# Designed miniproteins, single chains, continued (4): the designs that were tried, part 15

Each design is a single chain, and the fold is of that chain. pLDDT is the mean over its residues in the fold that is shown.

## One batch from the design tools (miniprotein)

Design m12489
Fold by ESMFold2-Fast:
Structure m12489 (fold): chain A 85 residues (1-85)
Amino acid sequence: MMSGARAFAERMIDRMVNDKRLSTESRIAGVVQLIRYLLETEKMPMSEVRALVENLLARLKEAGVPESDIQKIRDAAEKVLEELE
């Protein structure tokens, strides 16, 4: 069974990938909030949260988001993951 937290995370990732109107700054804020929610509220394992972040970044690359913007999102995600580890 997929947990409710995983299903929520997958829906949030889908929105961040498919909403072409979102700025890089909005995507960074969304990723940081998602990571904090999953780790602090849902107590999801760090390895699972890291896998969800990598899936998000891969899908953004496939959607044509510039590599420089993907790197900014990755850097923000890694910083918050390190703070919560």
Scores: mean pLDDT 83

Design m12490
Fold by ESMFold2-Fast:
Structure m12490 (fold): chain A 70 residues (1-70)
Amino acid sequence: SVATQTTAARIAAIGYDLDGDEEGKKAYLEEVEKLDKENPVETEASKLATQLLKNGESLEEAIKKARELV
């Protein structure tokens, strides 16, 4: 899943940070940011959540439902 990929990249960045490898750390932090910005699931979930909010759903419920539907 996208969440799994993002978590794996974050763990890798932490590992590189502990090892003092700034280049590796930056590479994985950039991957996390790209996954956050370019994830079809997160983008589609955000769009659907906005639509659900307009239809009367609460913010929390809209996000939860959107993530389940995408």
Scores: mean pLDDT 67

Design m12491
Fold by ESMFold2-Fast:
Structure m12491 (fold): chain A 62 residues (1-62)
Amino acid sequence: SELQKLEQKLKQTEKDQQQEKENLQSMENDPNTPEYIKLMMRMALNTTQYYGEELQKKIEEL
């Protein structure tokens, strides 16, 4: 069903978000990581978060 597909995508997105958050925390604590890499990771995390929020809205509309 559409609901099951959206729930599966949401679970995957939540896993990706957690991994990206952990990677970003590691990079933020490393003075050798360039600022542009930290910026790119923050943007990636924001994108994953936005996608998850959009999936949640679609689930709520069903």
Scores: mean pLDDT 86

Design m12492
Fold by ESMFold2-Fast:
Structure m12492 (fold): chain A 73 residues (1-73)
Amino acid sequence: SMELIERLREAAVLTNTSPNSEVYFLIAQLLAIAISFDDPEYEKMAEELYKNPTPEIIERAREAIAAAQKRVG
């Protein structure tokens, strides 16, 4: 739990300070969804996006986040 709080805090800081703020914001959203749904696929997507932020992976992440948000609402 403490490690997860630290990871989310770091992602939030990078979202506000990095020139790649959009990528870090997507990573934070994917991690939050992974925790909320207890679904490791979202954590894997966050890891993939962190390692290889290509336009294709970014778009896939955006689509997955949008779909997950519709499942909650």
Scores: mean pLDDT 74

Design m12493
Fold by ESMFold2-Fast:
Structure m12493 (fold): chain A 84 residues (1-84)
Amino acid sequence: TDQSLQEQAQQLDQQQVEKGKQLSEKSGQESTEKISPEQGEQEQLRTRTQSMIQGVQQLSSFYPQQSQQSRDQLQRQGAAVLPQ
């Protein structure tokens, strides 16, 4: 594909950083994203992370080295978005 799993994992990290920054600075400003509470964003990130983990498992058949690196990154992301 055009993007590596590593880059996708990086995008998830960037999304978390951007969301935190937006929430701190916007604080009541209108949102160009979606009319959705912050809870929705966290759930989206969690679902996205799970989807990528499944993708990494599939890619293990073709790209064992890259899928391992991507899985390591996704595990860190999962720890950040998982409640417990």
Scores: mean pLDDT 56

Design m12494
Fold by ESMFold2-Fast:
Structure m12494 (fold): chain A 90 residues (1-90)
Amino acid sequence: MAPLSEEEIEERAKKLVEELKNNPEVTVEEAAKRIEEESKKILELYEKGEITEEEAEEAKEILEALKKDKEKGIFLALKLIGRRYAEELA
């Protein structure tokens, strides 16, 4: 129940990406699409004033990473989720 460290968040994100690559039921393409859809929702919430500029900027970085490297985009999204989850537990 203690919050996760930055190092633990990063290692868990790396492990989840590797598990995804070895999962026959979910492709990297499907995971990237889901993350893209969620990042777009975050940007819509920013336009409504419901989230911070920092969160909107992180969502934009994820979308740009997904265009260049889907695995990198997924890793960044998992890191962001892990950080927000750790902050809520603090």
Scores: mean pLDDT 71

Design m12495
Fold by ESMFold2-Fast:
Structure m12495 (fold): chain A 83 residues (1-83)
Amino acid sequence: SMNEEIKELLQKTRAELEAVYAELKADLDRNPSREKVIMLATLSIELAALDFMISHPEMYSREEVEKMVKTARDLIAEIRARL
């Protein structure tokens, strides 16, 4: 179904965010920095937002889901550029 395709897209995006979170956390655990703590906190908020959207897809339009996925992928790209 269309809802299943949206759920798969959100789950894949969440997995990509988790991978970047793990990479950033591993780097931060050895050499703490204020900037990296803020980046890690931002990723945590985005993961929570995606989890809520996956749990309550009926509360969101397709366009809102696509915007959330784009925002998450832009954040992933920004963080990877700084790693």
Scores: mean pLDDT 83

Design m12496
Fold by ESMFold2-Fast:
Structure m12496 (fold): chain A 99 residues (1-99)
Amino acid sequence: DKELEELARKAEEYFKEEIEKAIAAQLPEAERLAADNSFERRAALLERTLELFEELVEEKLKKLREEGVEEEELKELEEVARKVVELVREQLAAQKAKA
């Protein structure tokens, strides 16, 4: 899907560092769960990763605003981050409904 590919590309472009930091913070827990087939525990780990990502995005937007970045650009970054989080949570909800 072109829209999903574009969203993924924008997320990586705008938030590569924040994505990497969120994943790295949860890496020990992810390694502990690597042999675990519990959907609930994997979903909880992903939700924790999303929460940290949202916090890192807020910190980034605050810094960019202090640096004088245009509000229009900040709104685009915020919208991309929100769409990514919503999409991942929607997919988790759909998978949970099937489990």
Scores: mean pLDDT 77

Design m12497
Fold by ESMFold2-Fast:
Structure m12497 (fold): chain A 85 residues (1-85)
Amino acid sequence: SSADALAAAAPEAEALEAELRAAGASDLEIEAEVARRVAAAIAAADPATAEVYELLAKALEAKLAGDEEKAEEYEEKALEKIRAA
């Protein structure tokens, strides 16, 4: 079911990237928004994978805010969840 949810989210993520790019968003802003959208799309089907995408979105948002240390902390938390699975 998580694989089906991710497959369904892929065209939506591509469309979102195109829309945000057309609106003048930076690559980092696009990546953060896509990660949040993917997390929301799969949250019901695969909450564990959704948590990883939420952490990645938070890391990207921290980079946008200039908080490199906080971004690294979120990246480490995401990696730990991936390794624990």
Scores: mean pLDDT 78

Design m12498
Fold by ESMFold2-Fast:
Structure m12498 (fold): chain A 93 residues (1-93)
Amino acid sequence: ARAQVLADLDQLIGEVDALAAEVRAATAAGLISQSTGDVLLSELDSLRQELRDLKARLESGSISVADAQRQLQLLRAQLESLKARLAQLIAAS
């Protein structure tokens, strides 16, 4: 349980980094504006920090596995929302 949640957190951090790379590429290609890209990258930075904080809390034992799983699901939903927003912005270009 704990080891699986830690693995899922590491995977989700990797997915945040991958989406950040997609945002940078879309901005460089002119598919989204610099200001829009900066807003999305700021939201991804916040999400990455929340994931790192959750991982640290789980590693230190300051959060239960069950609470960490609930937080992980909320953070995953935030990432999916950001992916959808990027896709909509690219489609609108």
Scores: mean pLDDT 89

Design m12499
Fold by ESMFold2-Fast:
Structure m12499 (fold): chain A 65 residues (1-65)
Amino acid sequence: SAEEAFRRGVEGAARSGRGSAGAAAAYDLKQAGLVTEEGAEKAIALGNAGGSGPEVARVLEEGRA
């Protein structure tokens, strides 16, 4: 389901450690339409700035579509 896909993506971002893998999860969730445009952009920017996986995961949860 969309809810399960969203949860798995967020958990994947959290488990990834460094922000680059979290940014990849943000792209996947954005492409699936499970995160808002603003939420995805914030998550990707945080990942590119060296934010942690758990921080990227929190931003994705806040940006849930």
Scores: mean pLDDT 76

Design m12500
Fold by ESMFold2-Fast:
Structure m12500 (fold): chain A 120 residues (1-120)
Amino acid sequence: SKTEEIARKAKEILEEVRERLKEALEAGTTEENAQALLEFLKEAREKLRELLSQLDMSDPKGQRLAAELENIIKQLESLITFLERYLEGKISEEEAEEFLKGAIEDYEKAIEYLDELLKE
């Protein structure tokens, strides 16, 4: 279905986001690395917004996926704001590391939800 296609594409985007966040944690938080991550996350947010706009809201499965995508988009917006504050020198490297770890856990849960939805 269209809903399953969108769920699969959203999962692929989140898996890429998760991998980029893990790479950022391992490489350390330089301004250059943070800026590159910020641009990537903004692109991921736009792709997820486009997928959300394509959902059939008359489909109950589509409504559930829409709610999850809206939640994921809000989490991405929070992460984008946090990285912008880091680049402004308002957040320490240690605070950035802890926030990235939390974001990875949130996206792992979202990926699990999308997997369950795809198995229905």
Scores: mean pLDDT 86

Design m12501
Fold by ESMFold2-Fast:
Structure m12501 (fold): chain A 93 residues (1-93)
Amino acid sequence: NLVEKKPDSAAALAYEAEKLLEQGKYEEALEYAKKALDLDPTSFAAGLVLTKLLEKQGKKELAEKLEKQMIDAIARGDLEKLAAINKEALKEV
């Protein structure tokens, strides 16, 4: 590759986390989701990665609850609430 571009935006980091999650690389997916949330605490994409990781840990009911809360927050434009839910999801993974 003539251009090696490391993800330097929250969106790019969240996208990489999603790809790693799809590959079954859960630990690496978590690290990229953490980096995305460090840059943008309101990252819905990173929050979804965290809920999928919770589901893989057997915390399905918690994952479904947090995902619904994230969707509700984004639908209402409540970014402060979305950031709080993302932080809670991160603590539970």
Scores: mean pLDDT 82

Design m12502
Fold by ESMFold2-Fast:
Structure m12502 (fold): chain A 68 residues (1-68)
Amino acid sequence: SAITERSIQLEQAIQGFRITSVRVEGYLQIKLNPERADEINEEMERRIEDIRRQNQVRIQQILQQGNQ
């Protein structure tokens, strides 16, 4: 339905903003501590994966509600 589609679009937009925030924070930290760039990149990747996982759960909930 149109409501379900818009809800999914909103969740995707929220995911995008959250990921952008994590990347900006990580890039600033790398600039302050370039020797730790690899560690900071690995932490960013883990945080981004968590964000994507949370988003997938929310989308599944929206789809379940839309099919009821």
Scores: mean pLDDT 85

Design m12503
Fold by ESMFold2-Fast:
Structure m12503 (fold): chain A 55 residues (1-55)
Amino acid sequence: ETVTVTVRDKDPAALMAKTQAAIAELRAQGYTLESVEVRKEADGTYVATVTAKKA
């Protein structure tokens, strides 16, 4: 199955920490990282979309 987790923060360093924590949790559950997409919204908020899949 494919899952998507979205993380938001105005601080890029905090976003990176949250994104890594989400990836670690997904891997602990047996998911394989598929992609990570990072975008910046108009208000200056960074958004990371993590996509992972399980066999």
Scores: mean pLDDT 82

Design m12504
Fold by ESMFold2-Fast:
Structure m12504 (fold): chain A 64 residues (1-64)
Amino acid sequence: MEEAKKYYEGAKALLEAHRDRLTPEQRSRLEEAVKKAEEMAKNNDPEGAKKAFYEASRIVADLL
């Protein structure tokens, strides 16, 4: 589903944009959120992908 794929792409973009600013723990959590968004997108679960994207966004928000 296109919507779920957009959440996965968004989570990947957050990881790529902030990778050098992350602690090892934050990077691990963000990578897990990206992987979860990918799995949810493959399963056509837009709500699951959205939740994973929001988790990624929350991790990044802690840096701002």
Scores: mean pLDDT 79

Design m12505
Fold by ESMFold2-Fast:
Structure m12505 (fold): chain A 64 residues (1-64)
Amino acid sequence: SLSSISESLDELRARLREAERRAEEYRQAVDEAKTLQEQLDAAAKFLGAAVELSVTRRLIEKLE
């Protein structure tokens, strides 16, 4: 239903904002990392957040 789609869009937009914040946080952590291990850990977390951000953004575009 249209009501259900609207609720899903609101949830996806909230998730998008969270993913954007996490991605930026981890991106900065990669830039600030002083060891290879720190850089790899931050990069893995960044990739996870970036994938979630990309998927969520595409879903919003499809539902709008």
Scores: mean pLDDT 83

Design m12506
Fold by ESMFold2-Fast:
Structure m12506 (fold): chain A 59 residues (1-59)
Amino acid sequence: SDLDMETLMLELSQKDPEKALKLQDELGVAWLKFATLNDDDYLEETEQRVEQELKQALE
């Protein structure tokens, strides 16, 4: 797992729990697609986007 993304998600959940929940839901959809359709590209793109949104929200 990406340790930096996990840390950022925990920080966001303390600062803005609604936004953290939204980003967690988006990751969940991407992981479900990976598990059912083996869609590595969508998962990787979603993880990168969520990580960027986390960094922007906390800076």
Scores: mean pLDDT 80

Design m12507
Fold by ESMFold2-Fast:
Structure m12507 (fold): chain A 88 residues (1-88)
Amino acid sequence: IEELIEKVEQLIEFVEYAMENEELKEQIIKTARELIEALKAKDYEKAIKKAEELIKLGEEVKKAGETEVGDFVIGAAKAVIKELEELM
């Protein structure tokens, strides 16, 4: 769980640094922070839901032309889902 929180924090840092689309950036950061809170609360069903929302947002980022950022967000969210599914 601590490693998953750290991974999501790294996602927030990368998005803040690299992402140009301010509206999608705000949505990703908000959703990622909600994911961290769900992980801290051990609400794994909510955490999976928030990670799925991050995958959708990452796909929108790729459509907006920021492929590297979008791929990073999608990859991080999928890794969170995989770890949580193995824990459940």
Scores: mean pLDDT 83

Design m12508
Fold by ESMFold2-Fast:
Structure m12508 (fold): chain A 86 residues (1-86)
Amino acid sequence: TLEALEADPEVVALAREAQAAFEAGDYERAARLAAELGRRAVAIAEAAGDAETAAAARRQLLGAVGMAYALAGKEELAARLFAEAE
């Protein structure tokens, strides 16, 4: 369902906003946007019956949020999210 994810304008917008927030050093906003992006991606994949893409989207979400928290100095929370992503 990569095509469905790329065709969804909200997914594209959330990805751009999350990246912009991350580059601006607004890690709290980046984490929230990444979580919303991931939840939407999982929902789209699950609606399409694509369990593999849904699982991959969950892992990528946890990794992205973990990275944002690590950069914000929230190392314990980041470590927990990285463990969940594996």
Scores: mean pLDDT 73

Design m12509
Fold by ESMFold2-Fast:
Structure m12509 (fold): chain A 99 residues (1-99)
Amino acid sequence: EREQELRDALEAAIGSAEKALEAVKNGDIVTASNYLTAALLHASVALDLAEDPEVRELIEQAISNLKKAGKALDEGNFDEAIKYLEKAIEYLRQALELV
């Protein structure tokens, strides 16, 4: 079922983003980068599955914030990375609520 596949992809993206957030807070940048990559992959799968324009926009906002978090990590701006990860998680949760 496409709806269940979308729900699973959103939940996987949220879980990976939350683990990335925890890793940043613990100073484990390698683990944070790996989970951020996983979150981006799952969010991209969710975007491909999503048909509702409102759900798609929320996922696109999440992907944008995940990419900004990655750039912040690469630049050593950990507070900024945390902010963008928290925003991405919020957008993914809003998308999941609409599915």
Scores: mean pLDDT 92

Design m12510
Fold by ESMFold2-Fast:
Structure m12510 (fold): chain A 74 residues (1-74)
Amino acid sequence: AAERDQKILDIASEAVAYGVREGLSLEEIKQRALEMLEKAGLTDPENKEETIKLVESAWKAVQNARAGLAARAA
């Protein structure tokens, strides 16, 4: 159970980190995370939902941080 949860966290984190570096959209990052889940054999709907939520949360955190930095630079 813990090993599965850690793998989902790793996949979500890697997808967001890669997408932020490459300038990908949220939808492209979500698609990448789903491809990584498929390759890992974690294709259950529960695993997909959990991973998407983690990706969306991390992406929102990045956008909020960028907005905060832009406001301070103005």
Scores: mean pLDDT 79

Design m12511
Fold by ESMFold2-Fast:
Structure m12511 (fold): chain A 70 residues (1-70)
Amino acid sequence: SEETKKWLDEVKANIPSMSIQQLSNTHLSLGIEQSAYDMDGDEEMARLTKELQRLISQAIDQKELQQRLQ
C-alpha cells in the first residue's frame, strides 16, 4: 500500500538517527511484514521490506562496532 511504502521511506531516512534498540525493533517488525507479503504473493513489497531489513542489519552492526571501540 502507499501508506506502507511511505513508512518504509521514513524508516530508511531515519536509520542514521535511530538507536540500536529502535533499529532492532524495526528489523523485527519488517521481518513480520515481509513474511506476510511473501505469503500473499506481493513480490514487490516483500523485496522492499527485505532490502530495508538488510540496510538496518548493516546499520546495527556499524553502530555496535562503534560503541565497542569507544
Scores: mean pLDDT 84

Design m12512
Fold by ESMFold2-Fast:
Structure m12512 (fold): chain A 58 residues (1-58)
Amino acid sequence: DAAREARFRRRREEHIEYARKLKEENTEQWKIAKEIGEKLREIGDAFEEGLKLGVPPK
């Protein structure tokens, strides 16, 4: 619901902020952090879509 969506959005934004900071200190670590963040976002989005459609987790 709205609260869960807000929590996910905040987590995504925090990941972007973290990746931006790492970019200034270590370019390679920034690239890795960005890729991890994107993967986590995709997994989260897929899981949320499944829940919305009433698909039980298994």
Scores: mean pLDDT 72

Design m12513
Fold by ESMFold2-Fast:
Structure m12513 (fold): chain A 72 residues (1-72)
Amino acid sequence: MPIPAEKAIDAAIEALEKYLKENNLKIKEILGVFYDPETDEAIVIVRLEDGNILTTRLNAATGEVTTEIRPA
């Protein structure tokens, strides 16, 4: 049974906050927060203070978290 989209988004935000603390990174702005019902993923995209883009994906069915940093 998939996690409700709201809870999946909250969990993705918590995973993002944990990653930021562990890597001593800071958010400059939030670019997007959304839930994709086709993939059951909560996706959070932020711009870091260094200009790089950090994307965190949480799969609501499996609980797996994927984090990717890309140059802007």
Scores: mean pLDDT 80

Design m12514
Fold by ESMFold2-Fast:
Structure m12514 (fold): chain A 95 residues (1-95)
Amino acid sequence: MQARIERYRALARELERLLSTLDPETQEILYKQVGKLEKALQDYTTNRTEEAKAAFDKALQDLVDTLNSLGLEPIAQRLEEMVQLLVDEFEAAVK
């Protein structure tokens, strides 16, 4: 589990670095959406409700849609990698 968390943190730092290279207005929009996704993920991993899962899925989709609309597909791909690692870790912890 710790190794998966460290991998997630490495991808999160890479995503933050990529976001920091964007213009300030785009950074503000994306940081707000990233914060919303982080909150939804925390709620999902803590509460395990269908509502929390739906909120997480929506926050992820909103962020991916925004990144794609800005032509930032490499960042969207990194986000999907982070989500897959977190889902894998959460599912392993639950089983």
Scores: mean pLDDT 74

Design m12515
Fold by ESMFold2-Fast:
Structure m12515 (fold): chain A 97 residues (1-97)
Amino acid sequence: SELVEKARELLEKAKSPDPQVRVDALNELTKLAESTTDPEVLKIAYEAALQAADDPDPEVRQAALNVAISVMKRAPKEMVPRAIGAVLRAIGGLLDA
């Protein structure tokens, strides 16, 4: 799927040394998550949100929270508990900043 390939590309960009590139990649993952119910795309977006939840940049952590919320809205029932975990981690990171 082209969407799965795009999600994987964005997951890699979310690991960029440039915090602006990480924010942009997470914002694009939010858009992908809002546009699809593909469980593989939602899984990749969830993984990106989890990795970015502990990011030292508070703007990256905020973008990660947005990804996690979008995944939670679209995720299969089996993924909902994990998506909630990502949201809680992102919120905790913002409160500790």
Scores: mean pLDDT 77

Design m12516
Fold by ESMFold2-Fast:
Structure m12516 (fold): chain A 76 residues (1-76)
Amino acid sequence: SENEELAKKLLEEARKELEKEIERLNVSDDDRKKLLEGFERAEKTVLEVADTYSKEEIESLAESLKKLFLQEAREL
């Protein structure tokens, strides 16, 4: 669906930003693995429900997820 494709695109960009932040912060390999695995699980959940949301809601969900994981990385 268009909503699933939008969610995939936004979450892939969010993942790239998270990976760059993890590298910048010199996060341990164990913490990096936990953050990225957590993000992947959250991404799968969003993709499963993407068709139940509007485009605006998907954009909001992707941004919220990005901010949550960036905050977790920064607070390590």
Scores: mean pLDDT 87

Design m12517
Fold by ESMFold2-Fast:
Structure m12517 (fold): chain A 61 residues (1-61)
Amino acid sequence: GSPPPSPEDLQRARQMTQAEAAALFRRLLPADVADYFTQIYAANPQSLVERVAELLALERV
C-alpha cells in the first residue's frame, strides 16, 4: 500500500506552487490524470492538499 503522508508532506503540499504541483503530477501519474489534477489544482488547490501530500510520500519510497 501507499505510505501515509507525514505532517511535513502536508506542510509542503500547502506551500507548493501550481507549477510545482503540475510537475509532481506529471512525474507520478498518467498524462490524462496529471492534466485533470492540474486543472483542479489551478481552480482550488486546497481541495488537493491531501492528494499532493500522498504523492510526495509515495515519491520518497
Scores: mean pLDDT 81

Design m12518
Fold by ESMFold2-Fast:
Structure m12518 (fold): chain A 95 residues (1-95)
Amino acid sequence: EKLKEAENYYAMGLAFENIGDYETAKYWYEKAIELAKDVDPAFTAEALYRLGLVYEKLGEKDKAVEYFTESAKIYEELGDTDFAEWAKKKAEEVK
């Protein structure tokens, strides 16, 4: 099941993020997004938001803004205005 694999990759991303291994966390979040992007928009938006946080930690501000903005657009499409505003705020804070 693609979604179950994406959830496992997302869990790997969280585990490496928690120990400060942001490069490895980035790898697993990107894998999760590739599997989930056409299957689960809500999961994809969450993974994109996490990827934005990782790029922020790596000092890649332009990429962090791109991923926060992409996450916000998906949350808006889903009608989740609260999460959309949180992601937009993060994009502004990183700039």
Scores: mean pLDDT 87

Design m12519
Fold by ESMFold2-Fast:
Structure m12519 (fold): chain A 89 residues (1-89)
Amino acid sequence: STSTQTATLPAGEVFTGTSNFEGASQYKLVKVTIRHIRDGRVVEEREITLPLGFVTHKDEKSGKSVYSASVAVRARPGETVQVTIESLP
């Protein structure tokens, strides 16, 4: 199933976007889309595909392994950053 997380932050701050995937595999690919927005317009867009990597923890209620994808992005002065993390098939 597709899981998407989107976050928007004020200009000048570093945002660490994190999405957690319960019951996934370390080989599961995620697509990260990073957009820099100024005056309501996308001025820069980057796309990165990466594997989830190693298990970060086990969920205490379900006992399933949880994997995380994390990216750190700095907003430039006057910009908003949007990060979308999407699970690939």
Scores: mean pLDDT 67

Design m12520
Fold by ESMFold2-Fast:
Order: sequence, then C-alpha cells, then structure tokens
Structure m12520 (fold): chain A 88 residues (1-88)
Amino acid sequence: MKYKITLTVTAPEAGDYVVRLPASLGGVEELTFTLHASRPGEVATAEKIVEVESDEAANELLKVLSGTQATDVRTGRRVPVEAKLEKL
C-alpha cells in the first residue's frame, strides 16, 4: 500500500535538519529525510512516498517517526519532529 510521509520541523536556526530511520522499521529499509530552513523560525517540511505491506506497518512507522528528532547538521542540535501519514 502507498503512503505519503510528511515531516515538519519548526527550525530554531537556518540550515539542514536530518531525520534518519534505521533499516527494518515498518517494512522500510533505511530512510533519510532532509528538511531545509532558510531562516530561524521557519517551518521546514519534507515528504516521501513509501510502499508498506499493511496499515499496521504504516502505523508502526508513524510511531517511530513521531518518537524521532531531527538533527541540525551544523550544530548537532536535536529538534522535535511532527510526522503525518496519508494513505494514497
């Protein structure tokens, strides 16, 4: 089944924010999101379409994403991530 993953970060600083999922979570091999903010306080977003085997696998993936933090590649600062899944 196809799902759209949307990740959102309110960026404290301009730069790139990375979210990495380890391999074998939710039926998805290692998945990386890069969110770009041009200025402090910007709402940065990234979207990917993934194929998952079931709605249960999608729900587990969402739980993992919602428990993950984005890392500012320049400072190493961790920021909260908002995750959304949409069935296509």
Scores: mean pLDDT 77

Design m12521
Fold by ESMFold2-Fast:
Structure m12521 (fold): chain A 76 residues (1-76)
Amino acid sequence: LKDIMEKMLKQAESLLKEAKKLNDDELIKKGETLIKDIKEDLKNFETMTIEQQIGRILRAMGEMYDLEKSIKDKKK
């Protein structure tokens, strides 16, 4: 599970890079917030129950989907 969260951090960093290329302050802020949230979750990950770990992964997946969609919509 921690490996999944670490891969998600790398994907979030990639999306932030794309947001910065678009020079969109709102998308940059969303990317920075997502990265901050994932980093905080990783710090506490081993102290979490399995149910909490799954919940954090699902939340991060949802936020990443939203950010990716927003970036695609901006490119149109």
Scores: mean pLDDT 82

Design m12522
Fold by ESMFold2-Fast:
Structure m12522 (fold): chain A 74 residues (1-74)
Amino acid sequence: SLVEEIEALLQEMADRIDAGEDYEAVMARFKERVRALALKQSPEELQRTIEELKKRNQYPLAVEVLEEVLKEKE
């Protein structure tokens, strides 16, 4: 699922920060990769994922990227 892919990217981001990589560069890479995943999804799948993550109060940075892509697909 898109949620599982986002969670995998969050783990990769955490591992890179722990390894001493630049926070801003790691964050930019994370946002770019979430955006690439979101562009492959339908608007309906994006909205469902956004609603689920907001309900659980999870991954606000990923939610922002998903909302931006959803607006672009409208």
Scores: mean pLDDT 82

Design m12523
Fold by ESMFold2-Fast:
Structure m12523 (fold): chain A 76 residues (1-76)
Amino acid sequence: MKEELEKVKEIALKDIEELEKAIKNGEFSHLSEEQKEKVLELLRETKKKIEEAKSVEEVHEIVGELQAELEKLFAS
């Protein structure tokens, strides 16, 4: 139902916004400025994808892809 989709989107967007704030506030001091900018760009693009998502399953897939990309950026 639309209500479940909107609630899942709200939670996902809030989690991404908290991560954006943490990066901007210097909580990831071990990352280079270039790495921080790449992460922030990825988060911005992911937020747009979540807002455009048409199903709960699509939101979960988008969040999973974000997590995988963040792990690659932090592991390198």
Scores: mean pLDDT 80

